# Designed miniproteins, single chains, continued (3), part 41

Each design is a single chain, and the fold is of that chain. pLDDT is the mean over its residues in the fold that is shown.

## One batch from the design tools (miniprotein)

Design m9501
Fold by ESMFold2-Fast:
Structure m9501 (fold): chain A 95 residues (1-95)
Amino acid sequence: HMLSEKLTPEQKAERDKLVEEFRSRAEELYKQALEYIDKGDFEKARELVDELIDLGAETAKKLIPYSIVDALTVLAEAMDLAFEIERKIREKEKE
């Protein structure tokens, strides 16, 4: 079976780098948001949600020429983390 992907080694390296940098930064933002939620600083936690969504969207946009699947995956991962942060804020607000 012929794979439809004709990425050069350089294009594959750029794709992998974009995905790795996204995941590293997303994990950092998620951890920071949890610390702000624990402190009751929901405004700063929500600012990190916006930053996480923007990061996912910008990374997905850069990935489109290399891999639509990876672009959709990073966007989904960013949205899932953003949703989880908002859910944790709502639960903490009920305490």
Scores: mean pLDDT 84

Design m9503
Fold by ESMFold2-Fast:
Structure m9503 (fold): chain A 96 residues (1-96)
Amino acid sequence: MAHRPSPEAMEALKELQEAVRKGDYDKAAEALKRVIETGDETAIVFAQLLVGAAFGDDPEKAKEVIKKVPEASGGLRAMALATGNEDLLKAVEEAE
């Protein structure tokens, strides 16, 4: 859907992008939670894709993000299926 994210969702997305760049999974989880709390579906989809791409290579970090933000499981599962990463898929299923 072509809808522009709210200013609050855009701020949370920028925080998520910065946390991802730094490899800070705690800050990334907090920023993802803030994006979800805005209720902006476009921003939530982008945030899920960012989390999946950033933490999809590290199953332990993926599990930790899901424990902090259970809604992150959708993006991480999608990344696991898209990349054929069995370790990530198992981590997502174990964390749920």
Scores: mean pLDDT 75

Design m9504
Fold by ESMFold2-Fast:
Structure m9504 (fold): chain A 74 residues (1-74)
Amino acid sequence: SAAEEAARRDRLNVMVVKIHNELLKRKEETGELTLEQVHAITAEAYRVLRDAYQAGLSFEEAEKLAREHAEKLA
């Protein structure tokens, strides 16, 4: 249903915001990331998160993969 799709999207959005905030923190602490890179890495993390969840992983497993992918790009 549309309501189930909206709830699923909200859960993915909460996870991607968490990853985005971690990247912003690294930018402030290291000075090596630009804001454009933070946005690009966040978008890639969202793609990994969505694709992993669609492939049958749990939200927790999908978040772990997305965070690991973002960390490799940072």
Scores: mean pLDDT 81

Design m9506
Fold by ESMFold2-Fast:
Structure m9506 (fold): chain A 57 residues (1-57)
Amino acid sequence: SFTEEAREAIEKGARDYGKKSGADAEKMIELALAGVDDGDAAVMTLAGEGKKLSEEL
């Protein structure tokens, strides 16, 4: 589903960010998903943030 794909995008972004910053990737994934409790708008917002964090500016 769209929500499932959005969560996967958030997870990937958080994992990549964790590797770059030297932080625990598992903890970064937990933090990224903490704000998406059954909220489609929140999921979409965090997916966008995760994508931006992984994109070249």
Scores: mean pLDDT 59

Design m9507
Fold by ESMFold2-Fast:
Structure m9507 (fold): chain A 100 residues (1-100)
Amino acid sequence: MELSPEELEKIERLRRIIERNRAALDSLPSDLSALEVAERAIPILESLSEEDKELIRNTDEDLIERLVASTPPEEQATTYRYARILLGTEALLRRLEQQR
């Protein structure tokens, strides 16, 4: 199925967010629980614009699958991991904000 121009733009924006934050994402431990990784990634999410946070908030698994499918095979696992970290950390930040 051909991607719509809107879906392509969202994928490109998500890819740019990951690439801009790649060094910070690469520094996160891979042997910790998803929650512990999300807690360590909070400074990454806090550094993002509200527009980028909104994109992450509105990213579903289908968009992640499309992003990964458009990524070179050697980078697919890493790209998927980074996307899941960003989604989990955004969800955690929202929960923390609701507790205030």
Scores: mean pLDDT 81

Design m9508
Fold by ESMFold2-Fast:
Structure m9508 (fold): chain A 72 residues (1-72)
Amino acid sequence: SVRKSAILAASGGILYSAGDYEESIELYKKALELDPESSVTQRLLAKAYEKLGKTDESKELRKKADELEKKK
């Protein structure tokens, strides 16, 4: 659900702020499973991937977020 997705994304943000990037990524992925069209969560996941040097994965997520925002 969108509510559960928001809670998972917020929890991922807390872990990201603590420097726990791998755990943050897992929570952001779970949030996207519940709300796949969340451009905000896709951008947060992309930012976490960049912290781990996963540049290609980060770029793909940013591209998906941009495409979703164009449809609004």
Scores: mean pLDDT 83

Design m9509
Fold by ESMFold2-Fast:
Structure m9509 (fold): chain A 62 residues (1-62)
Amino acid sequence: MEELEELERQFEQAKADKDLARLREIAVQLRRLGKEAEKRGDKETAERAYQLAAEAIELIAE
């Protein structure tokens, strides 16, 4: 949970700054967190992490 909260905070800051490089790094970290959460059966954390990663990718693709 704390790792997800920190990544959410970093995501919002990168989005505000329009920092595409940081958004790419955050997307990678969120996908990693999501995969790790899936392995331990934490579906809620995995879903949220993947959702944020998808949003970061959309911002980069625009």
Scores: mean pLDDT 81

Design m9510
Fold by ESMFold2-Fast:
Structure m9510 (fold): chain A 86 residues (1-86)
Amino acid sequence: MTVVIKVKNGTTGQKLAALSLGIDAELEGAEVETKVEGDTLTITIRGATEEQVKRAVEFAEGLAKTGAEVKIEKRGDELIITITGP
């Protein structure tokens, strides 16, 4: 499965947390791509394991509790998580 995490207008803490999630996935053997385009940080995790998918969802749900706007979409074999900062 491919996990795409988009952080729009994110705080420094939100961006660092998303980057940390990507680094952990890459160390576990996933193919990770990081892009910064304006105010949007995009992390694409290809070949994500079930545990990596669960961690990404839990990360998004945790940020929603701190006031971030979170949208989770499944499109075929892709899970797209969009996080908008305050």
Scores: mean pLDDT 83

Design m9511
Fold by ESMFold2-Fast:
Structure m9511 (fold): chain A 92 residues (1-92)
Amino acid sequence: DEVIARAEAAAGELLREAERLFEEAKKAFEEGKYEEAIKLLEKAKELAAEAYERAAEALAATDPEAAELVRQGGRDVLASLEKLKKEAEEKK
């Protein structure tokens, strides 16, 4: 499906950027730069949320079950990012 492939390409780019920001946030957290880690995690959350929603929307017409699994995966990832952000907020 060309529509799914295009959505995957767009979502993949956003997800790769979110992953890069998450790695930078983990490094900042390990270095005690909690305010920097929080800012990076907020950006990663925004990009990840958009990526998972775009991917789920692209799948919804052809595979609603896969779309729901993508949305659930997105919620789990966002919860993990929020947990690390909360830990950084508690340590600053």
Scores: mean pLDDT 78

Design m9513
Fold by ESMFold2-Fast:
Structure m9513 (fold): chain A 77 residues (1-77)
Amino acid sequence: KDEEIRELLKRAGQALAAGDLEGAIEYLEKAAELLEDEEAREKVLEYIEEARKNLEDKKKAEEYLKKAGGVIDKAVK
């Protein structure tokens, strides 16, 4: 489970590096669903929602998605 979450985080990071915000969102949503920590999952989904609202501002959307990834990374350690 934790290994699967880490794989999804790597794919999300690759999508962000490629400028694929929609792909990054998909991987982060899948990772969030696997989190046992409900508070961490809720924070991740809130950051993803903010990124979705700001997709036209790529820099702002990327910042929210990086925050979501950071919450997931901390939750699986």
Scores: mean pLDDT 82

Design m9514
Fold by ESMFold2-Fast:
Structure m9514 (fold): chain A 55 residues (1-55)
Amino acid sequence: AQDARDRAVVAAANRALKDPSITREQLVEELVAAGLSPETAQRAADAILDLRKEA
């Protein structure tokens, strides 16, 4: 089910917004561990970091 992966992305985004020390590499590693492909994890991490930059 895709819902577990979607939850992982939301959790990673919330964590990155609360802790600016979280790096792109850490986000990618956590998302891959949650079951995302490396390509999808990289895209999600980039989107999260863009969101943090505008917040």
Scores: mean pLDDT 78

Design m9515
Fold by ESMFold2-Fast:
Parts: structure tokens; C-alpha cells; sequence
Structure m9515 (fold): chain A 60 residues (1-60)
């Protein structure tokens, strides 16, 4: 587990591999996929998917 992060803006789900988020949704970052994306799990829904790093803020 890389840490807990919060969505700072609405994250649209544009493909099945992506995780859609509302502002304030908390995710567990599981893996850094590349320079732009992480694999994360939503604590609200239990869903996993790709999230752009620029939409996330670390909350410890």
C-alpha cells in the first residue's frame, strides 16, 4: 500500500479500466502504473481502477 489519497476534483470514468471518483472520495493507492496513472481502490465502493495522479492528494 503506497498510501491513502483524496480526489481533489471529479474524475470521470472514460474506460472500463478507469476508476471514477467524486471530489473528496478516498482511495488506497496500490501501485504506480506509470508517470501519469496509479492503480487505486475506492474505500467507498471497493472498486479498483486507474486514476490520474494529478487528481489525487495524499492524506497519510
Amino acid sequence: MLGLYRATAPVPQTSPDELGLLPGDVVEVLEEVDDEYVLARSLKTGREGLVPKSYLERIE
Scores: mean pLDDT 81

Design m9516
Fold by ESMFold2-Fast:
Structure m9516 (fold): chain A 55 residues (1-55)
Amino acid sequence: MPPLTPEQRELLRRLQEAIDRLQALQADPTASEEELRRAEEEVNRLIEELIRALG
């Protein structure tokens, strides 16, 4: 496997943080539908950016 670029490593770190946030919101009964939707959008956006960065 070729070594990840600093940009790819940063995207992976941000993706992990976004997934952790989404999981925390899913476990929180006080979380709003809008907060959950925003967290899901952020995860999807980061996945798309990572796919683009990987080529």
Scores: mean pLDDT 82

Design m9517
Fold by ESMFold2-Fast:
Formats: sequence, structure tokens, C-alpha cells
Structure m9517 (fold): chain A 66 residues (1-66)
Amino acid sequence: AEELFKKGLELLQEKKYEEAIELFEKAIEEDPSLSADAYLLIAKAYEHLGKDELAEEYINKAYEIY
């Protein structure tokens, strides 16, 4: 989980947004305690991809946990 989360952050920095999202989703599946932070990062990736509605959805998911 932690390794997947870190790799996802690395992919975001490389602008590999779709791959980053996949790793964040896998990290959440392995360790749900990462969900809040991972959802915010998934939202950021979707925003960069121009998928604003999906970004909003993941922001809302993150705030439900906070």
C-alpha cells in the first residue's frame, strides 16, 4: 500500500495521470486508511486530465472521510 502510494506520487510528478490514478486506487484497496489523501490526489490527477466532474466526485469522497 505505502509503496503503491509513493509510486503514484512519482507518476503524478511525471504527469502520468492515468497510471497515478490506478496506483492510488490499488493503494486504497490494500490500505483504506490512505483513502482521504489518495482521493485528493486522484482528484488532482483528474483535474489535470480535464475531467472536472470526476475531480469533484473524488474531492467529495475525501471530505466525507475528513
Scores: mean pLDDT 81

Design m9519
Fold by ESMFold2-Fast:
Structure m9519 (fold): chain A 109 residues (1-109)
Amino acid sequence: MEEEYIKLGEELLEEGEKEKDAELYTLAGQYFFKAKNYEKAIEAYKKALALDPENIKAWYNLGLAYFEQKNYEEAIKYFEKALELAKKKNMEELAKELEKKIEEAKKKL
């Protein structure tokens, strides 16, 4: 299963680069995350954000990938960016979830 997720992630990463498509990069990152390859997930999400800097899902998932790597300082930074965008778009439930994730990461510092 992990090998299949890596293969799918790499195929989507290649297609995203060819098409200049932020959604394909985000999907690639999700497959790398499922494979527990957080380094490749981070790479894919950063490529998605270079094309679409308002992609809240990519910011949130980037924070989750750093959290899984136990890099809680970076996780907080990216969760706070996702929170800023969620508040700007009046996404109250997502904002509450992000505040909870930030507090969880702060407790790990």
Scores: mean pLDDT 89

Design m9520
Fold by ESMFold2-Fast:
Structure m9520 (fold): chain A 80 residues (1-80)
Amino acid sequence: SKDEILEETKKFLEELREKAKKELDEKSYKEFDELIDDMEKELERVKKTKSLEEFKEVAEQIKENAELLYETLLKKKKLE
C-alpha cells in the first residue's frame, strides 16, 4: 500500500538523518535536515496524486537522492 511505502521511506530518511547528525558538521547537518524535511513533504503530496506504482518510483528516487546528498556532504567534510 502507499501507506506502507510512505512509512518505509520515512523510516529510511529518519535513519539517514541520525547518521548525518553524528557524522556531519553542524552547518552541513542543518542543510541536510532541511532538504530531507522538504523530501518528506513532497512524499506526502505525491501520495495523494499518483498511482501506487508511480508513488513507489518517486519514493525510491527520493531515497536515492537523499543517500547521494548524504555521501556528497560526508565527502566534503573528509576533505577538511
Scores: mean pLDDT 82

Design m9521
Fold by ESMFold2-Fast:
Structure m9521 (fold): chain A 64 residues (1-64)
Amino acid sequence: VDPVEVARALGIIHATLLAKYELDKLTPEQIEAERERFTKLLSPLGEEAVKAAREAIDEVLAKY
């Protein structure tokens, strides 16, 4: 299993749930803090995995 692909998939899932259920309830600062917290949890998977997750989150949230 490729940790980069796993991290990207987790990032998409996280951002989609955030957008559907929390985006209207959180301030922009709280949303940024949640993104940072999530990507920090993925740090054991490596720098490329963290980068892939962050890029995926940004791409999903940009659609909203």
Scores: mean pLDDT 78

Design m9522
Fold by ESMFold2-Fast:
Parts: sequence; structure tokens; C-alpha cells
Structure m9522 (fold): chain A 114 residues (1-114)
Amino acid sequence: SPEEIARAITAAALAGAQRAIDLVTKKGMSEEEAYRAGLEAAEDVVRSLVASGFVTPEQAEKALELSREIVREAVKAAREKGPDYAQKVANEKLREFAEKLGVEAAELDLTAPL
């Protein structure tokens, strides 16, 4: 369904953001290294969704576009004010995207395992 697809797309972006935030805040990685690693995590989720037939290649590209935006903002926020602020920024971007699709957004929770 469109709602399930939108949820899957937001889950990919969420996985990327979580990885990037952890690498910046726990490992002290550079913004560019954390951004690349975050995108790799998002790409792994998207690749799995395409392989399972759950999303089309066009929907996969939309997921990667969203992931690029959210991961970059999360990395910047994590560097500026740490993980709690980065979680807030990522969740606000996910909510804005979900609103455009008319669905409820998945939220990043750094206290919960992904």
C-alpha cells in the first residue's frame, strides 16, 4: 500500500541517520565519513526492499533522495549540538516528508534498538 511504502522509505532514512549520528557522537568521525556510512546503511535497507519486490526502482530512488537529505542534516546537527538535537532534526524532516505523503512518520529513537 502507499502507506506501507512510505513507512519503508522513512525506515531507510532512519537507519542512515542512526548510523551517521552514532559515528559522529560515539566514534568522533568526520561529517563526510559519517555521511557516507549513513548512506551505505540506507542503501542496504533500500536494496533489501527492491530485492523483495516491496518497492519499485522509482520508489527506491525517492527513498535514497530522502536519505541523502536527512542523513546530511542529522550529521550536521550531531556535530553542532550532539545526539538528542540530531534525533530531533531527523524526526522533524521525516515528519515533513510523511505529511506530504499523508502518512504517519517512523521516528528515530536513539534509546531503542533499530
Scores: mean pLDDT 78

Design m9523
Fold by ESMFold2-Fast:
Structure m9523 (fold): chain A 75 residues (1-75)
Amino acid sequence: SSMAKEAERLFKEAGEAAKKGDLEKALELARRAAELASEAYYKENPELSEEEKEEIRKEAVERAVGMVKKIYEAA
């Protein structure tokens, strides 16, 4: 899907920004990527409740932010 491809692109850009020391940009890109990835998942899983969608979104954002922070610290 176009949303999944856009999310992948944003995650790649977030990682690159983190490696360059731009943590603010990396975190913004990671959050946008997680939001788009969650939306793509909701479209594939229309049976999900709004409560389940919010939990998936929160977990996706937390994972993306954590991953970017680790890349930043390791760079």
Scores: mean pLDDT 85

Design m9524
Fold by ESMFold2-Fast:
Formats: structure tokens, sequence, C-alpha cells
Structure m9524 (fold): chain A 94 residues (1-94)
């Protein structure tokens, strides 16, 4: 079994009272042999970052075939997102 991991970052600029929000991280894990994919996204607690994370999660799920569960997390490092996405992919393989 082989997995491919892709990482994406997004910077959202939302001018509500001059606040600029960033630090949205996404991980996509694919099983290259079975064509399955899982997506995990992390965002800072700011509402604009959460909205950017939702948009990114939706777009990534669509791009990878939308059959994998998509999860949003708050303040999770990219390394932890990889583990979470791999766990979801392993669940789909069981």
Amino acid sequence: MRFAVAEADAEGAYTAEGVRIRDVHAVVVRDLERGLAAVAVSHTPAPAAREAARVLARELAAAVGASAPVELFEDRPVEELRELALARLREALA
C-alpha cells in the first residue's frame, strides 16, 4: 500500500475592523493503489480563518473525488493533520 501526502496553505484576508487572518493548513492523503483520499484542515480560532478552512476543505474534497471524510480542526500542527488524515484513510480501507 502506498500513500501520497500533499500539503496546502491558505492565507485569508478579511477586512473586518482591519484584521488579517492567516494560518490555514490542509493535508490530503491518497491511497495510490485503491484511489481513496482523505482530507484534514486546521485553522486558527479566528472566524475568518475558520471560513477560509471550510472553503479550502470543500475545494480539496472536490478535487480528490469527494468520497473521503473531511475534518476541520483548530490549532493543529501539519504533522498531526497527516496522522489524522492517514487514520481516516485506514478506516476507509477496513
Scores: mean pLDDT 64

Design m9525
Fold by ESMFold2-Fast:
Structure m9525 (fold): chain A 56 residues (1-56)
Amino acid sequence: IGDEIQKLAKEAGLSDEQMQKASLLIHEKKSASEIAKETGISQSVASKLKKLAEKA
């Protein structure tokens, strides 16, 4: 599951630091809009990452 999340992150052009921060926020059950605001990624990508992590 981490591999799928990392693939999406690379396709979206996210840095490793953005991914680490997004993963922490997803674990804390933050909303996709809050993840996007704090990491600088799009809300669309944040929503996809959150759904992949929840399947894990």
Scores: mean pLDDT 76

Design m9526
Fold by ESMFold2-Fast:
Structure m9526 (fold): chain A 78 residues (1-78)
Amino acid sequence: MEKEKEARKLGEEALRAIDNGDFDRAVQLADKLASLETIESVRALNRIAQAFRAKGHLEEAQRLYDKAVELTKKLRKK
């Protein structure tokens, strides 16, 4: 439960960073999200990837989708 709340907060902060043009910060926040290893982290990573894609940052978007897929596989193996 606590990790899920942290993941939601980090996801909101990452989306705000993208809106402000701070893509480096958004990537750092996405890495923290992935390290929490929650279903909320997967949802947040997908939303961040969509935001990067909308801004034309296709390479970063693809990396974040790949991270979400890997995290999903990791959670499924549990």
Scores: mean pLDDT 83

Design m9527
Fold by ESMFold2-Fast:
Structure m9527 (fold): chain A 68 residues (1-68)
Amino acid sequence: AHSSVLEKLRKEAEELLAKAKTEEAKELLQRALETAEIEPKNVEEEVGIILRVIGDIEQAKLLEKKAA
């Protein structure tokens, strides 16, 4: 149940990223991580994917700031 919720939130965040809504995507990913804290062992793989996507968003923002 919770792992399915995390997967759904991640997919919604990926759709937002495709639409260049990076802040909304990051907020959904953070909410997914908060949900995972309740049952961390049951969602380890999905948490890993979510953390990677958040890292990619933050890295992209850092590169944009350096280019400006």
Scores: mean pLDDT 72

Design m9528
Fold by ESMFold2-Fast:
Structure m9528 (fold): chain A 71 residues (1-71)
Amino acid sequence: MSMTEVQKALQSRLSAKENAENLVKAVELDPSLKEKVLEEIDKAIEELKKEGAPQEYIEELEKAKEKIEEL
């Protein structure tokens, strides 16, 4: 299922920037994923904030969210 690919991107050990870019590309390829990807990004941002992740990681996800909302 297409959502499994989005979840794999979020769980990836790739840099936050690469994960963010992959999420944007997933929505561009399948616009039906937009709402679900935005929900997963919101969850990821909240988890990262709770874990004290570097601000740069959070900013990359917030940028991806903004770009997806504009699609």
Scores: mean pLDDT 72

Design m9529
Fold by ESMFold2-Fast:
Structure m9529 (fold): chain A 78 residues (1-78)
Amino acid sequence: MAEELAERFREAILPLLPEEVAERLAESLRQGLEVAQSKEEMVWYIREVGRAAQSELTDPAKQAEVAAAGERLAREAL
């Protein structure tokens, strides 16, 4: 689950961010999901990494795409 969710997040942000940034954020999410003790904590990590990805962007449309991808993954974690 953790690796699969992190990989899907990586795939969603790769077209929007440099590969190095996308890989770093996906690895941060994978590590967070590995230590999460509840579904609530998993959702928190997904949202925090999504926020970090959005902060790397200046285009509101791309920020919205990242936000949508993060919320989709958060729903799957629940």
Scores: mean pLDDT 81

Design m9530
Fold by ESMFold2-Fast:
Structure m9530 (fold): chain A 65 residues (1-65)
Amino acid sequence: SEKLKKLMLEIAKRLLEEAKKLGAPEEIIKKAEQLIEDIENGADLIELQERLTEIGKEIGKLKLE
């Protein structure tokens, strides 16, 4: 779905910006950057959605202070 792809890209880009603002570990930043590339390159959207959720959880842990 084109709508799902666009939504995932927007969320992934927002997560990357949040990770950079929070000073997240380079590994988390690289995971977010790779996810954005894989979404743009047309990888399996269901698998990408699971990866997006996992990265979101990792970044969310950095916000809980």
Scores: mean pLDDT 81

Design m9531
Fold by ESMFold2-Fast:
Structure m9531 (fold): chain A 106 residues (1-106)
Amino acid sequence: MVQVTQSPSSVTVAEGATATLTSTLSEPSERVSWYFQKPGEAPEVIIYNGTTRAPGVSSRFVGSGSGTVYTLTISNAKKEDSGTYYDAVTDEEPGSVGEGSTLTVT
C-alpha cells in the first residue's frame, strides 16, 4: 500500500494569496486525486490524475507533480476555499488517503 504524507497539516493564508499543499508518496503513482471537504460535508474530487481539474472546478486550483511528489496550488484564495484537502491514491485496492491539509483563508 502506498503511504501518503501531506504537508503542511494546517496553513492560514490571506484572501487573495496563494496556498501550496504538497503530497509525498512512498512509491510512484499516476493515480493521484485531490479531494476537498468542508466541515460537515462529504469530500468532493477537485483534481484527477494529478493535473486534471474536475468539471466546474475553478482554474485557481492547479494540480502538478509526478512520481512521488504532487502539489495542489490554490491561487487568489477565497474564504470559500477554507476546509480540508485530501490526496488519494487509487492504483491499488484498498486505496490510500493522506491525513489531510487544512486551509484557513482569513
Scores: mean pLDDT 82

Design m9532
Fold by ESMFold2-Fast:
Formats: C-alpha cells, sequence, structure tokens
Structure m9532 (fold): chain A 57 residues (1-57)
C-alpha cells in the first residue's frame, strides 16, 4: 500500500537524477533518454496513486 507509493516516488527521483546526468554527458541522445526516464518516473507515481485510491474506498 503506502510502501509501494514510497518506492515509486523514490524510484522516480532516482530516474530524474540519472536522466540529468545522462543529459549532461550524452549530448542530444542523452537529452532524449533523460526525458524518457523522467516520463517513466511520472508514470510510476501516477500508477501508485491510482492503486492507493482503489484501496481507500
Amino acid sequence: MKKEYEEAVEEAARLDEEGRRIAEEGGREGLLEGASLSARGLGLVTTAISKLKEAEK
């Protein structure tokens, strides 16, 4: 329940940090990959929020 949400938030933060590092080092391809990682992190958080809402009838 809340543990999955916390894990999703932590993973999203980690993906955002890695995305920034890749963007700085990898030039144009790094920018695209960094953006993809950030988008995936947002998706994880959104999914975790949906699961929490279903659990809190």
Scores: mean pLDDT 75

Design m9533
Fold by ESMFold2-Fast:
Structure m9533 (fold): chain A 64 residues (1-64)
Amino acid sequence: SREELLKLIGEILRAIGDIIDAKQALEKAEAAGDEEAVAEAKKRLEEAEEKLKKALEELKNLKL
């Protein structure tokens, strides 16, 4: 449906934004030598990448 398509597009865009934010946080943490912040940023990046993957799989299944 149109509503389902728009929801998935929103999820994809949000996940992309989260990936960008997590990558920036990771770069800053690595530059600062903050081991805990590096671990946290890596976790956030992995979670955002998984969300993007799932949203893209759902989008493919919508028979666009």
Scores: mean pLDDT 85

Design m9534
Fold by ESMFold2-Fast:
Structure m9534 (fold): chain A 56 residues (1-56)
Amino acid sequence: SVSDLSPEELGQHLVEAARQALADGNVPAAERALVEAKELGLDEAAREIERMLATL
């Protein structure tokens, strides 16, 4: 469950979800994780996901 995660833990969860999505070839899922990170104000997670998308 993500309901009891700290902002840093939630950010890392979204980064790992995006990484797994990209490993599966699911770019739209990684893009959704980026949008969620931005909406939640998780700036570090958002930057990491943007970096992963930029290196495709």
Scores: mean pLDDT 82

Design m9535
Fold by ESMFold2-Fast:
Structure m9535 (fold): chain A 85 residues (1-85)
Amino acid sequence: MSLGEAVSKLLAAAQKAAEATPELKKEIDEAARELSQAVNDGDYEGAIRAAEKLKELAKKSKDPEAGKELIEAAEELIRVLKELK
């Protein structure tokens, strides 16, 4: 999977999780912005931290399917980023 595909998939999963659990929307939106900024800056360590934040927020999701999708997308992006460094 390309970096761009992994980022797009994680951002889509984050949007679904935010829609499923509106109480988490602000935190998810902040982590998603941190992720996009870090990737754009080539800050792969920062991108990994943002993905880890999204993974932690997924554990608080009231929708188990949205939470699982977000965790899987975050783990996939973290794997891609670690392979690039």
Scores: mean pLDDT 84

Design m9536
Fold by ESMFold2-Fast:
Structure m9536 (fold): chain A 74 residues (1-74)
Amino acid sequence: MKKKAEEYEKKGKEYLKKGDTKKAVEYYLKASEYYEKAGDLANSYIAKGKAYRLAGDTEGELEAHIQAEKALGG
């Protein structure tokens, strides 16, 4: 699960470098899903926050950031 999440995150970065923001968002959301399945909530919310930032969803990005901090800090 976690390795597959990392592979999707890498694809998100690749599409972002190519200028395909919509594909980058899709792959970051897939990465978030697989991090969650792996029990890695911190990286799940970080990946979700990246997707929301790229999509222009400021509220979603803020919520994802708060959840990532809670998962990392207790």
Scores: mean pLDDT 81

